Designed miniproteins, single chains, continued (2). Designs and how they scored, part 74

Each design is a single chain, and the fold is of that chain. pLDDT is the mean over its residues in the fold that is shown.

## One batch from the design tools (miniprotein)

Design m6558
Fold by ESMFold2-Fast:
Structure m6558 (fold): chain A 96 residues (1-96)
Amino acid sequence: MVQLPAAAVTIRLRAPSKRLTEELIEEFKKVFEKNKEKIYDYQIEKLSETEVLISVLAYTEDDRREILEEIEKTARKLGAEIVEKREFPPLHEVLP
């Protein structure tokens, strides 16, 4: 019996300027540090001067939803556009 409660989300965001891209990355680091008990792992990748890719692996689907809401709120606060959002079910639902 294997239970893998991890759930993932990947979000690509576009900021209105290079300065706001750097501020967006810093704010997300703060959000993830505040919610570290809910996050197994995360990665923030700067795709361009105005685009960032955020990948979060949460312990539970509820944790993932809460983290996603905080990401969307932070993006909206800084005027960033959500270009792409991909939500992945818990690993135990996708393994053969």
Scores: mean pLDDT 76

Design m6559
Fold by ESMFold2-Fast:
Structure m6559 (fold): chain A 63 residues (1-63)
Amino acid sequence: MLSREERVQRVLDEVTRRGREAGLSDDQIASLQRHAVHLLEVEGLSEEETLAEVDRMIDRLRR
């Protein structure tokens, strides 16, 4: 039911929220957003798979 644009925007909003909650900088969040778009549009991952990979990246950045 969601368009591709709505799906991408939903993921970007969630990436931003998770990144801010994790205390990441705006530059780090922007990098995660670009990576999430690549995972969705180029790799063809689902929203859930993309967010799981983003969570792994956030965890690595907080070490």
Scores: mean pLDDT 82

Design m6560
Fold by ESMFold2-Fast:
Parts: sequence; structure tokens; C-alpha cells
Structure m6560 (fold): chain A 98 residues (1-98)
Amino acid sequence: MAKEYAEKAKKYAKKAVEYMKKAGEASDKGDAKKAKEYAEKAQKYSQLATKYAKEAVKAAKESGTEEDKEYAREALFYAGIAGLSAGMAALFARLAER
């Protein structure tokens, strides 16, 4: 069901945001290695959020229901948040590098 994919997209988006925050904290401390590791984790969870958002869109197209379309929109929103978070984490890692 599109709902299960939306819930997974949300879960992985939350993890991407968590690792983005950790990358920022490591960057502030000048810990370039940890900032890079956290940015890589944020990117991994962003890719998972995008994967499940695509599955939610596919499920909504197959069912044609308004409920599944709404879950697909929710999943896409969280995939967007995860992508932005991964991008910011990468910038924090780059800022920590000299």
C-alpha cells in the first residue's frame, strides 16, 4: 500500500535530517572526518527515502485512489526534505575540509 511506502520515506527522511544535524555539529568542531561520515549517512538515507517515494507513486498510479495519491504526495515531500538534508550535510562536510 502507498501508506507503508510513505511511512518508510518519512522514517528515512528523519534519519537524513538527524545525520545532517550531526554533520553540522562535527563541522562546527572542525572534525572533518566525522562530518564526512555523517554526510555519507545522510546521503544513504536520502536515497532510501527517494526509493520508497517512487514506490508510493507507483502504488498510487496502479490503484488510482485519492488516498494513495495523498500518501504518494506525502512520500515525495519527505524525499525532498531528505534530499535537502543530504545536500546540507555535504556542504557542512566540505566546510570542515581545508
Scores: mean pLDDT 89

Design m6561
Fold by ESMFold2-Fast:
Structure m6561 (fold): chain A 85 residues (1-85)
Amino acid sequence: SMREEVEEHLEKAREAIRAGDLATAQRHLGLAVEALSKEIGEEEALKLEEEVIERMEERKSEIKSVKEALELTLEILEEEFKKLP
């Protein structure tokens, strides 16, 4: 399913972050958002991305490296994804 495709990319992003492969992590986060856009539509996906950006800005003091930024992005994106019906 499209939902399984989103979850697969989020898991691959998590594993890439753990391995220190930040470029691969960024790629899979992007693919997760693309798969989500196909599931819920582009407008709703953009609203979710805006919420992720806003939540990251509120927690920017926790971001001391690119790795931490990607970890926070993954955490927030997974939480927002779980809120979807």
Scores: mean pLDDT 83

Design m6562
Fold by ESMFold2-Fast:
Structure m6562 (fold): chain A 86 residues (1-86)
Amino acid sequence: SFLEELEERYSELIEEVVKEGLKVMEELKAKYPDMPNEEIMELALEKTLGGEGVELLRRGIALALTDEEEARREAERLAELLRERA
């Protein structure tokens, strides 16, 4: 299913990004202790993923949001179909 494909491709990528990003964030926090965490996160993402990786992450997030809305609508449709057969 589409959800399983997202979990397999997107979740694996996110797990690796988070794992490596945490290491990069530790290095950046040590080097720039006065920098806000939000700025550290942006630098860590760029340094960990590069431009291509950041673009893939943005697309994946947008796709997950679109899929979540579709999943909600499908759940409502299923509930209505089950109620109709009762």
Scores: mean pLDDT 62

Design m6563
Fold by ESMFold2-Fast:
Structure m6563 (fold): chain A 74 residues (1-74)
Amino acid sequence: SADELLEKFKAANPEEQKKLLVEIVEQLIKDFDSIPEELIRKEAKEAGLTDKELDEQIENWRKQAEDALKKAKA
């Protein structure tokens, strides 16, 4: 899981941290894509977010995740 990978990251040396960071980001993307859209939208509405605000937050998250993955692979 992502939490287990994060714990390994904290204990790792810098070279291992780069490899683990790629795995963490890929796991987060996979976990997010596996969540049914209906559940995400339901929770967002309960939290007071509009569909537009949710879509903007998802887009920003994906962009940050892609940027982090590119930096970790470099």
Scores: mean pLDDT 72

Design m6564
Fold by ESMFold2-Fast:
Structure m6564 (fold): chain A 108 residues (1-108)
Amino acid sequence: SLDEKVIELLKKMVEALKNDDLAGLRQVLSELTRLLIENPDHPDVRAATLLAGMALYLFENPDLSKEEVDALLARMEEVIATLKNPELQKAARELLDIVREKAEERIS
């Protein structure tokens, strides 16, 4: 299903983040963007694509302040709250957890 594919892509992002693989993050965002173009009105695909874009933005911009990072993480939490599929919400929360851990390593 489309939701299963999105969940798979979010899990691939978690793995890429664990390995500091920015190319892998860009690849996942590219695949989510393709799914969004093919399914423009699908709310969970849109939300997942936004989450992927915010995660990539955070990791491509190492000079972001703690305040800017905290604001991005808060926006990610708001996006996750809009997800309709519980399994997708679970995968997105796992993504947010690793993003938070990696961001904290850079600022702490």
Scores: mean pLDDT 84

Design m6565
Fold by ESMFold2-Fast:
Structure m6565 (fold): chain A 97 residues (1-97)
Amino acid sequence: SELVELAKKGEYEKAAEKFKEIIDKNPNSPRLADLLYELAKASDSEEIWDIIIETLNKTTPENFPLRAALAYIVKEKGLVDKLPEHLKKFAERVKPL
């Protein structure tokens, strides 16, 4: 995945733009949750996660699998405070896969 390779190289802005491109094209794709998990393995940078959280809040509010994946990953990375209030409450209850 070009997105994951960009993240591994520390090109976070480019990785975030590629993620936005994918989401804009297919916002309800089940592949997005898996892509988010792969990105989580490739980078522990708060910078990329801030951009991803912002992008998802604007583009895919109703995609439950994607929101669940985001909440879980952000909780595991200790970034829950960066989530909007409705997702913070969800993250408190989400269980690890």
Scores: mean pLDDT 70

Design m6566
Fold by ESMFold2-Fast:
Structure m6566 (fold): chain A 91 residues (1-91)
Amino acid sequence: NLVQQARDAALQKKAEVEKQIDELLKKNGLTRDSQTLTPEIVDLMIQLERLDSRIDLLDDYIRNKVSDEQFLQIQEEIEKRIQEANEAERR
């Protein structure tokens, strides 16, 4: 179903972002617990938090048995707003 497909896509993106964070931490000789992180790593961590929030929302839709029709109506609006917020934070 569409909710599950969206969740799977979000989980895949989360894995990719986590990998990028780990690679940048290694490149800069940092850990996640470092007192000072580069702006690039901070941006990726913000993206990760956004993805976690999206996954939580999708899990809530699955739990509440939201239909594919309801999901399409809500998801398009929410995803558009999330994308706009992520774009603004990158600037």
Scores: mean pLDDT 79

Design m6567
Fold by ESMFold2-Fast:
Structure m6567 (fold): chain A 83 residues (1-83)
Amino acid sequence: AAEARVLAAVREAARELGLSPEQERALERLGLAVLDALRAGKDPEELKEILTLVLKDVLGLSEEDARRLAERIVATAEAALRA
């Protein structure tokens, strides 16, 4: 399922970044929200920009780290929906 693929990518990223369980749960919710937004026809580039801002606020990441994580999540969600 697309959800399982996104959640796997989120959990891997959370482990790499040393996120708390609460931060990982927040990231899981954001990843699933990205899937729903893509299913609703939202633009992937717009979602990437929005997610970057949210990740900076929620996780305290730099612009570059937040953008890289946002790109990974959106790309994973798009690939999961194309499969």
Scores: mean pLDDT 85

Design m6568
Fold by ESMFold2-Fast:
Structure m6568 (fold): chain A 77 residues (1-77)
Amino acid sequence: DAGMRTLAEALKEESKKADPESQKKVNEYVDKALALIDAGGPREDVARELTKAANILQDALGMEAVEEVHARVERAV
C-alpha cells in the first residue's frame, strides 16, 4: 500500500548515507518489496523484505538511521 511504499522509499533515501555495499543490499531488499507491492503480494511478505532492509541499515548506520526512516514515514503520511 502507500504506507509500505513510503517506508521503502525512506529506507532507500537513508541508505545513501551507508557504504556502497550496504546501500546495494538495502536497495536489493527494498526493490524486492516494491516488486511484491506492484504484484499485489501479501503485506506480510512485503514487511519481511522491508525488515531485512532495515536490519542492514541498522547494522551499517546504527539504530538512529532506522529511527530517521520512521520519522520520514510519519512526516509523509
Scores: mean pLDDT 82

Design m6569
Fold by ESMFold2-Fast:
Structure m6569 (fold): chain A 63 residues (1-63)
Amino acid sequence: MEEEFKRYEAELLNKVFKESQTYKEGVEALLKFAEEVIKRRPTVTDEQLKAYEAIKKKYEELK
């Protein structure tokens, strides 16, 4: 699929991989990525919401 969303998603994944120098940075990058996915996706699944909450909780634990 060559939707603009897929291009944006690939760009975000590339940024996440680039910025994941430590576990904490990786979790922060994943949280940012999940927020962007939820924001851009009008039909967010329950699984995506659960993943977002799990990442958010993990980030809070790493503060």
Scores: mean pLDDT 65

Design m6570
Fold by ESMFold2-Fast:
Structure m6570 (fold): chain A 99 residues (1-99)
Amino acid sequence: LEEFLKKRKELLEEEKKKLESLDEEKLKELIEQVEEELKNTTNKDLLLQGKYVLAYLKKILAKKKGNEEEAKKYEKKEKELQEEIDKIELEKLKEALEK
Protein backbone atom coordinates (compact mmCIF):
# COMPACT_ATOMS: atom_id res chain seq x y z
CA LEU A 1 0.00 0.00 0.00
CA GLU A 2 1.16 3.55 -0.67
CA GLU A 3 2.32 5.35 2.49
CA PHE A 4 -0.39 8.03 2.10
CA LEU A 5 -3.24 5.49 1.87
CA LYS A 6 -1.87 3.42 4.77
CA LYS A 7 -1.58 6.50 6.98
CA ARG A 8 -5.11 7.61 6.07
CA LYS A 9 -6.54 4.16 6.93
CA GLU A 10 -4.80 4.23 10.33
CA LEU A 11 -6.16 7.72 11.01
CA LEU A 12 -9.67 6.60 10.01
CA GLU A 13 -9.57 3.70 12.51
CA GLU A 14 -8.64 6.09 15.34
CA GLU A 15 -11.12 8.74 14.18
CA LYS A 16 -14.01 6.25 14.05
CA LYS A 17 -13.95 5.89 17.84
CA LYS A 18 -13.83 9.67 18.29
CA LEU A 19 -16.55 10.35 15.71
CA GLU A 20 -19.04 8.03 17.42
CA SER A 21 -18.79 10.24 20.55
CA LEU A 22 -19.50 13.51 18.67
CA ASP A 23 -22.85 15.30 18.74
CA GLU A 24 -24.97 15.99 15.66
CA GLU A 25 -23.65 19.54 15.21
CA LYS A 26 -20.00 18.40 15.08
CA LEU A 27 -20.86 15.58 12.68
CA LYS A 28 -22.62 18.01 10.31
CA GLU A 29 -19.58 20.31 10.45
CA LEU A 30 -17.24 17.42 9.54
CA ILE A 31 -19.51 16.32 6.69
CA GLU A 32 -19.41 19.85 5.24
CA GLN A 33 -15.60 19.98 5.56
CA VAL A 34 -15.14 16.63 3.78
CA GLU A 35 -17.61 17.64 1.03
CA GLU A 36 -15.70 20.90 0.44
CA GLU A 37 -12.37 19.00 0.31
CA LEU A 38 -13.78 16.57 -2.27
CA LYS A 39 -15.21 19.40 -4.42
CA ASN A 40 -11.73 20.30 -5.71
CA THR A 41 -10.15 16.81 -5.67
CA THR A 42 -9.08 15.32 -9.03
CA ASN A 43 -7.23 12.29 -7.62
CA LYS A 44 -9.36 9.14 -8.06
CA ASP A 45 -8.01 7.41 -4.94
CA LEU A 46 -8.64 10.49 -2.76
CA LEU A 47 -12.17 10.80 -4.16
CA LEU A 48 -12.94 7.18 -3.22
CA GLN A 49 -11.47 7.61 0.28
CA GLY A 50 -13.46 10.82 0.78
CA LYS A 51 -16.71 9.21 -0.38
CA TYR A 52 -16.08 6.40 2.10
CA VAL A 53 -15.56 8.92 4.93
CA LEU A 54 -18.75 10.80 3.95
CA ALA A 55 -20.78 7.57 3.94
CA TYR A 56 -19.44 6.69 7.39
CA LEU A 57 -20.15 10.15 8.85
CA LYS A 58 -23.65 10.28 7.33
CA LYS A 59 -24.35 6.80 8.74
CA ILE A 60 -23.43 7.92 12.28
CA LEU A 61 -25.47 11.12 11.92
CA ALA A 62 -28.51 9.13 10.74
CA LYS A 63 -28.17 6.75 13.72
CA LYS A 64 -28.02 9.69 16.15
CA LYS A 65 -31.20 11.11 14.56
CA GLY A 66 -32.92 7.71 14.86
CA ASN A 67 -33.28 7.37 11.08
CA GLU A 68 -32.52 3.65 10.70
CA GLU A 69 -33.45 3.56 6.98
CA GLU A 70 -30.98 6.34 6.14
CA ALA A 71 -28.31 4.74 8.35
CA LYS A 72 -28.64 1.41 6.50
CA LYS A 73 -28.45 3.23 3.15
CA TYR A 74 -25.12 4.83 4.09
CA GLU A 75 -23.85 1.59 5.65
CA LYS A 76 -24.41 -0.09 2.27
CA LYS A 77 -22.57 2.73 0.46
CA GLU A 78 -19.72 2.48 2.98
CA LYS A 79 -19.34 -1.27 2.29
CA GLU A 80 -19.50 -0.80 -1.50
CA LEU A 81 -16.85 1.94 -1.39
CA GLN A 82 -14.62 -0.13 0.91
CA GLU A 83 -14.80 -3.07 -1.52
CA GLU A 84 -13.91 -0.77 -4.44
CA ILE A 85 -10.94 0.68 -2.52
CA ASP A 86 -9.75 -2.79 -1.49
CA LYS A 87 -9.94 -4.01 -5.11
CA ILE A 88 -7.84 -1.08 -6.35
CA GLU A 89 -5.26 -1.57 -3.57
CA LEU A 90 -5.06 -5.30 -4.27
CA GLU A 91 -4.45 -4.61 -7.99
CA LYS A 92 -1.68 -2.14 -7.13
CA LEU A 93 -0.04 -4.66 -4.79
CA LYS A 94 -0.15 -7.40 -7.45
CA GLU A 95 1.50 -5.08 -9.98
CA ALA A 96 4.22 -4.13 -7.47
CA LEU A 97 4.96 -7.80 -6.70
CA GLU A 98 5.18 -8.73 -10.41
CA LYS A 99 7.67 -5.95 -11.20
Scores: mean pLDDT 74

Design m6571
Fold by ESMFold2-Fast:
Structure m6571 (fold): chain A 81 residues (1-81)
Amino acid sequence: SSMLKAFDEAALKKIAEYNRRLNEAAKMSPEEGKRVSEELSKEMTELAKKGIDLGGSPSVVSAAGITSSGGTAQALILERK
């Protein structure tokens, strides 16, 4: 749990950057947003694997979670108990 909290803090920073990139791409065009979304889905899968290795659950992994900022990153990467 304490290791998960440390990972969660670092992962939140990464997800914040992903959300910022998605927001910028969406402002450019829908096609650019779709392209970035597909790339970020792979990044999220890797983050989820790291979270699982630290005792997290994969049940919260979702590409939609990257687009939504405001606490979703914690649920997306790690399912706390």
Scores: mean pLDDT 56

Design m6572
Fold by ESMFold2-Fast:
Structure m6572 (fold): chain A 90 residues (1-90)
Amino acid sequence: SESIERLKKLLDIFTDTLGYSKEEILANLNTKLFDVVYSKIGDSAYPFVAALARDYGIPAREALKMTLIDFLSKVSGLKREEIIKLIREY
């Protein structure tokens, strides 16, 4: 489905670009998106989050307040439980 494809593309960004394992993503679902990105790329986190949010039609200021799971849910349209299941199967 389009929702699953969107989620997989986001997971690929977190794994391939930011260097997270799927286990680390699961551990950080309730961490703020900005902090998740900042821990890997530091001062480049703001423009990265702003660009990612823009790609999915989310205002940067809103994305900066979201947890990782809230952002994944907003972009994919999937519920938390389904996202967790799909990450475990990723």
Scores: mean pLDDT 90

Design m6573
Fold by ESMFold2-Fast:
Structure m6573 (fold): chain A 83 residues (1-83)
Amino acid sequence: RREAARAHADEAVQETLSAPSKDEAKENGARGARRMGEAAGHPDVAQTGAESAKRMTDSIESVEQAKLAGAAAVRTAADLAAR
């Protein structure tokens, strides 16, 4: 489970960082966080991770900074899911 969560986190981080827009980065980050929490067997972590990814990207005007914030939220959700 921990390994699966980490693998999904790495994929979600790459998808978020390579997104062409802030909205795509927000969607990719939230989707990745949800998938990661589900893979770890923690649906509550999946919901919380997705919400955190959306919130972190929403308040940032710069596309590049939004990507970094979304990626950070995904990594945090992965660490939480790995517990």
Scores: mean pLDDT 68

Design m6574
Fold by ESMFold2-Fast:
Structure m6574 (fold): chain A 115 residues (1-115)
Amino acid sequence: MSPISQRVTEMLAETISKIPGLEVTQEGGTLTIVAADTNEALLALGLIAAHLSKVPGIKVTREGNTLTVEVDLTEADLPALLEAARQGARDAELPEVKAAFQELVEQLEALLATL
């Protein structure tokens, strides 16, 4: 796994785990996100799936309440991830989901500024 994939996977794990009703497990470049059986958690899971699936180098698989996110990114893919995070923040109706995407935007902007 590339150093950038590891860093981004850790950022995603940290920000998504702050969303109520979502449990995140990280194994290398793979995140397993399990949603509670609530409308809010399932909506959050769906929004995450919709936006991350658009990013080159991110593979998203959904089975019921479980989302598997495989991260294999290069630095060239970071602008697409940043745009996906910005769109997620705009589309999120739940304050906690909006806050998680906004934190991801801030962390990605900081990372890009150091590259």
Scores: mean pLDDT 87

Design m6575
Fold by ESMFold2-Fast:
Formats: sequence, structure tokens, C-alpha cells
Structure m6575 (fold): chain A 77 residues (1-77)
Amino acid sequence: DIAEELTKEILEHASKVLSEEEVKEIEELYRKYKEVHSIWEATKILASKAVELLNKKGLAKEAMEILKLVGEAQEKM
């Protein structure tokens, strides 16, 4: 599943630079949203939250990498 693979990649990138608490916040948001939205919509929300947190820390390069992963996954769908 492209959305599940993307979710894993985003969490792996985020976990290298974000705290365990911030990563857990992103995971909880994803878990909550996938119960009421499509997996793809939940994954995009997870990606947006990760990008927001990375940008707040000045990690624009890492945020851009996540956006590229989302774009590539969307093209495959």
C-alpha cells in the first residue's frame, strides 16, 4: 500500500530530527484520522503535521523531503 509505505517513510525521517513526543503526536493524529477518513487523507494530514513541526525548528530541507515523498506517492495513485 503506497499510503502505508509513505507513512512509514515520513515517520522514519521525522524520528531522526524530532523528539519522541513529537513523533508520537504525529502517530496519534494519523491513528485518529484514519478511523474517519481514507488512509490517503490521514497520511496527508500526518505529512502536513510533520512538515509544520520541522519548519518550526528551522529544518526546511527535511520538510521539503517529506513534501517530495508525498508528491511522488500521489503520482503513483
Scores: mean pLDDT 80

Design m6576
Fold by ESMFold2-Fast:
Structure m6576 (fold): chain A 105 residues (1-105)
Amino acid sequence: SREKRLIAIALTAIALRFTGELFDLLLAGKVSEEQMKLANEYFTHMLKEVNKAIDNKESLEKIKEIIEKSIKEMENDKRIPKILVEVFKKQAKELLKELEKIYKR
C-alpha cells in the first residue's frame, strides 16, 4: 500500500539522518567509535521495535511508548555521552512527526 511505502521511506530517511549525525560527531572528535556503535545499536533496536508495532497495527500511542522507553534505556547507560542522547531524541522526535502525518492521511 501507499501508506506502507511512506512508512518504510520515513524509517529509512530517519536512520540515514541519525547515522550522518553520528559520523559528524565522530569526525569532529566529540565521540569515540565505541560510543557511536552503542548509540547506533540502541537506535537500530528502537527502529525494529517501532516497525514491529506498525506491522502489528498498534496505536501511535504504543509507538510513542516504545520510543520513550528506548530514550530512557540510553539515558541510563553511563557509557553514552549526553550529546548522543540529544541526537537520538532529535531524530526520534522527527520520526514521530513523520508517522503522525502518515497516520492522519
Scores: mean pLDDT 86

Design m6577
Fold by ESMFold2-Fast:
Structure m6577 (fold): chain A 62 residues (1-62)
Amino acid sequence: MSDAAIAQLNAEVARLAESLGLSPAQIAALQGSLTAALKTQSIPDALRYAADAVRAAAEAER
């Protein structure tokens, strides 16, 4: 993916995550994981890693 496409996807996903009530830590984990994964992996793998990162951040807040 191009850097511009990754930035747009991250912005869209962050906006949706905020609307769903995710914490700043969960949003940061989602953005970081998705950006890193999209540079080295396919889109399906990137989405899986992003979902796992959000889940881990949510558990850490407990």
Scores: mean pLDDT 70

Design m6578
Fold by ESMFold2-Fast:
Structure m6578 (fold): chain A 79 residues (1-79)
Amino acid sequence: LVAQAQALIAQLQALIEQLRAALAAETDPTRQAQLQAMIASLQAFIAQLQAAIAAGDTATLQRLISLAQDFLAYQQTLY
């Protein structure tokens, strides 16, 4: 479970990097705001995963992992 959470954190960090690159190239203010909001949300989510790992909260980790997998699957359909 912890190893799975760590793998998801790495995927989310990679996604943040991609979003930052997209933000740097983006000229539309609405799209820039959307990208910034997404980056902030992903950073907050990674912090929640890290906190759950540190606390040994297996139930929270399971829920967060499921939510992250759903989010990543959704993002794949958008690109």
Scores: mean pLDDT 78

Design m6579
Fold by ESMFold2-Fast:
Structure m6579 (fold): chain A 92 residues (1-92)
Amino acid sequence: DIARQKQNTEALFALQSAQRLVDAFERLDAGADRDDVLADLRAFNAGLQAQWDQMQANNRYVSLSDAQYAAVQAQIAALQAQLDARRAALAA
């Protein structure tokens, strides 16, 4: 149903956002210019927003099997653990 497909699409967007944020932190750790990294993140987020707006306008979302959805959630959990570790290090 549409609610399940919307949930699938939200999970895929969450995965892409988490992956890009982890990649951004790794680039900063490697000595990349902060302004360049922020510009790239802004461009990426604008692209995701445009894609989401198009999907909402068309009322068409991504279909995933239960196995594919579980795999996406596992990837999100792994990336979230990395982000949580970085936040903990900044708070210490």
Scores: mean pLDDT 84

Design m6580
Fold by ESMFold2-Fast:
Structure m6580 (fold): chain A 74 residues (1-74)
Amino acid sequence: SDEELAAAILGGLIAREAGLEPTPNAFHPKVVEAYKALTEEQRQRVLDRAREAVAQSGGDPAAVEKVFEKLEEL
């Protein structure tokens, strides 16, 4: 689903910002399109899953907010 795809892509972007895994195209048009296609409720679920994933991996929680702030500006 679009929500699952957006969550998977966002997880990769957050991992990169947290220094866990490099991704070459953090804000590729496909990522922005997938995020913008979500409803407000779906975006909240993606955000909650991203925060949970970062917490479980020991990543930087500030990376989640940084990625979302940048997506909202696009």
Scores: mean pLDDT 63

Design m6581
Fold by ESMFold2-Fast:
Structure m6581 (fold): chain A 86 residues (1-86)
Amino acid sequence: MEEIRELARRATELARRVAERALELAEREGVEAALEALEKDPLAQEADRLARELAEMARPLLDDPEVQALLEEVARPAAEAGERLA
């Protein structure tokens, strides 16, 4: 459980930074340019990797409400950025 919490904290932090960068780029250069830049961004790649690792580690514990809340927290920055870009 401690490993899942720590991984979720790191994944959420990187996801927030990636979302913030995406929004800034979209405001300056448009959504298409922001998405292309994000695909090449090492932080975006690391955030995606940590999110996948968290999902795999959480798979046997998906019935745990705490694990569900942690996964929701990791997904939230991307969902919020998606709403702002729409």
Scores: mean pLDDT 76

Design m6582
Fold by ESMFold2-Fast:
Structure m6582 (fold): chain A 87 residues (1-87)
Amino acid sequence: SAAGRQALLELTAQLRAELEKNKAAVEEALKNGSADVQEQARLALRFAEAKSPEEAVAVLEEGIRLITEKHGKPELGEELLAQLRAA
């Protein structure tokens, strides 16, 4: 929906501003964080840098899949992905 597209663009802009504000913490996470923390930080940066709603959705889908698989809940990931695609 048009509202969903606008909401995603607003979320990417808000996240970009928060990551900029917390730049030192983000750099520390990318350099010295655990593998999971580094992966989450990279996904957050890719989402914030998304240039289209479609790119933002692709990053969210990848993040949902990776996080739910790592926590042994791939079925939850598939349910969340179905909900995201329906929105």
Scores: mean pLDDT 75

Design m6583
Fold by ESMFold2-Fast:
Structure m6583 (fold): chain A 81 residues (1-81)
Amino acid sequence: SAEAEAEVRARLAQLPPVFHAHALYEFLKHPDPAIREAALRLLPEVLPREVALRVLERALGDPFTHPAAKARARELAAALR
């Protein structure tokens, strides 16, 4: 959703770029599915491809990443390779 994307972008704007990868990674654990989907969509837009892939690979190995977010992360990682 546009509102969820705006919320994620607003958080990133408060942080130096070096923290953007970690912030997007943490959003994949968010209880709101709209926030998780916004973070997944913003990964390849905000981060270099290789950094986005590293975040997605880390999320797939993390037990605290939501199962639905893991399915989407796997699809996105395949598309970015």
Scores: mean pLDDT 83

Design m6584
Fold by ESMFold2-Fast:
Structure m6584 (fold): chain A 65 residues (1-65)
Amino acid sequence: MLKQSFAMFSAMAAAEDAGSPVRVKIEDGKLHVTIVAKTPEQEERLREVMEELKKKYGIEKVTIE
């Protein structure tokens, strides 16, 4: 099933909505999302969204910098 494609688009859309830079990669069939957040508020909001996407689409790795 192509869950990674939907997860990538959803993660990109969420990051765009939050105004934070994001980089999405697929490595060996695993989705890796890297997000840059400057404020605790942005970090918390993105963390909540990413946790929801992990449960919905099976995103395997999320890194917040």
Scores: mean pLDDT 64

Design m6585
Fold by ESMFold2-Fast:
Structure m6585 (fold): chain A 96 residues (1-96)
Amino acid sequence: MDKMARKLYERDFVEQGYANNPDLKGILLTAARILADEGRLSPDQVARLNSMIQKNSHLVSDSPSTVISARSMINVFRLMGIPDEVFFRMVELLLS
């Protein structure tokens, strides 16, 4: 956790990048689709993740007021029943 959180912080993409990237929601949805194409997410998990991203659009859209930490994002995935490995794969896609 801490090593990955530090790596995300060093890249500033996941934790602060959305403040400077108005289409982070679109990027997250694209990453979720790629994970589904790789067989990492079931159709039901994709639907749940899309719903979660849409419900939290104020945090991951054009003008978020709050930085979302890597720890907060992984906890959201855990609450949705998505394995940690899938979250780390999404992080790799976001940092590409």
Scores: mean pLDDT 59

Design m6586
Fold by ESMFold2-Fast:
Structure m6586 (fold): chain A 82 residues (1-82)
Amino acid sequence: EVITFTVDPKTGKVTSDKYGELSALELGQFLHSLGLTDEEAQIVSDAIFEALETGKTVEKEAGDAKITAKPEGDKVIVTVTI
């Protein structure tokens, strides 16, 4: 399954076409609902932070999940492939 969502660190909003708008507080719960462990959810969070800090696309693996964090302006587009 491929899941795409947008993270806005200034507002703390997470937006997904399938799941609607979430708060940053709910991001961990959202990632867990996708079948990610707490450790794998942390890898996703680290990828988002690194993409924002570097201004570059960050690719990581979290178990069997492939994660791509792509910075676009002040936001990050995250793709999780499970």
Scores: mean pLDDT 76

Design m6587
Fold by ESMFold2-Fast:
Structure m6587 (fold): chain A 67 residues (1-67)
Amino acid sequence: MSVLDEVYDLLQEAGEKGLTKEELYEKLKPKGYTQDDVDYALETLEKQKEVVEVSGSGNQKVYRLVE
């Protein structure tokens, strides 16, 4: 499975709550993915309009699927 599929599946499981980059790093690290792999997946999915960044003026950016 590609890092794109792994990130997509994790965000789908999180639903409207979404996940931060840090949460994605921690969940994918045991599967052998680097932070750069996760960043690449998020950038690619956002460019394809599959993922959106939903944080307001908060401390961390939250990502979720576009429905």
Scores: mean pLDDT 76

Design m6588
Fold by ESMFold2-Fast:
Structure m6588 (fold): chain A 75 residues (1-75)
Amino acid sequence: MYVPTEEDLERAKQMIQEELKVMGKPPLSDDLIEKTAKRILELRVQAYAGKLSTQEFGEGGLKLIEEALAEQEAA
């Protein structure tokens, strides 16, 4: 069974930062980046279990990033 590693967490944080650059958005706070990265890793667990397609995983990850941006703008 796939279990996310510390390297997976750091890579997820990098992916969030790259997506924010593509979107032209400001960086997220460290706490929101970590929270969002952990949620993306939960989606990755489902993808490795064959429960999500690559497209579904990508769409879910983008939604989590958008939710994190909304939380930061509201705070």
Scores: mean pLDDT 78

Design m6589
Fold by ESMFold2-Fast:
Structure m6589 (fold): chain A 86 residues (1-86)
Amino acid sequence: AEAIKEKIRAEAERIVAEARALIAAGKLEEARKLKDEVEATRNALRAQVQQGIAQGSPYMYNVADLRIEEQERAVAEITRLIEEAL
């Protein structure tokens, strides 16, 4: 269980690091696209969780919730970095 949580957090950290590198290179539009991709993935996962709850589907909601939380955190951090670069 802990290994899965560490991997989810590490993935979010890698995405933020990638966005930071893009911003440092002056590639603000690419950083925005990366943010939008993470946000779309988060929104799709939220929709799947809500559908699963409504239909009584067996789901690992705690793992999905952690993914949603870490993706939301990554989007917020990337947004802050883009705003600071402007």
Scores: mean pLDDT 79

Design m6590
Fold by ESMFold2-Fast:
Structure m6590 (fold): chain A 97 residues (1-97)
Amino acid sequence: MEELEEAVKNKDFEKVKRILEEYLKNYSGKSPVAKEGFKEALELLDKVENGEATKEDIERMLRFFEVAEGTYSGEDEAEKEGLKAIRRVFELLLEQQ
């Protein structure tokens, strides 16, 4: 988490994407909603990097992952940590606006 937070603060989007992609890679694939959410989050990061993302886009993504993390009842530690990591990324992006 600390390395991910530092990457977001430094606007190192390539490093942010690599860390989140490792969570997606280690995900079991049992939840199509969480897996699709991870992909949409990576796509939104590309838009943030290119200056195409709106504050509303970031707020919507943050809200989605707050709900996903809060309602997660599975035993996949990598999926749980990935949901937490994505939520934290979008929290920090909102703070930087």
Scores: mean pLDDT 75

Design m6591
Fold by ESMFold2-Fast:
Structure m6591 (fold): chain A 91 residues (1-91)
Amino acid sequence: SLEVEVREDGSTILKAKLTTPVSSAEGKAIVDGKEAEVESKQLSTNTIEITVTFPEKIGDAELKITAYSYSKFTGVERLLKEETFHVKIEP
């Protein structure tokens, strides 16, 4: 699911919840081909929440969110899930 919030300072916050087959995952986000600032939070054994923050209001955006696992021992990232959202924010 995707939740959208526009804050009083004009910043836009997008929250996506992804279900993964593993208990731990990290998230990445790409907006219109650029990497976005993200915060990842594990909500349950199989659910991760990814929060994406933009410093300004967006009208239309393509948001690609990738959930992956990262091994610090091997340095290898494994793709777990990728979803694309089309976001339109109107007053």
Scores: mean pLDDT 63

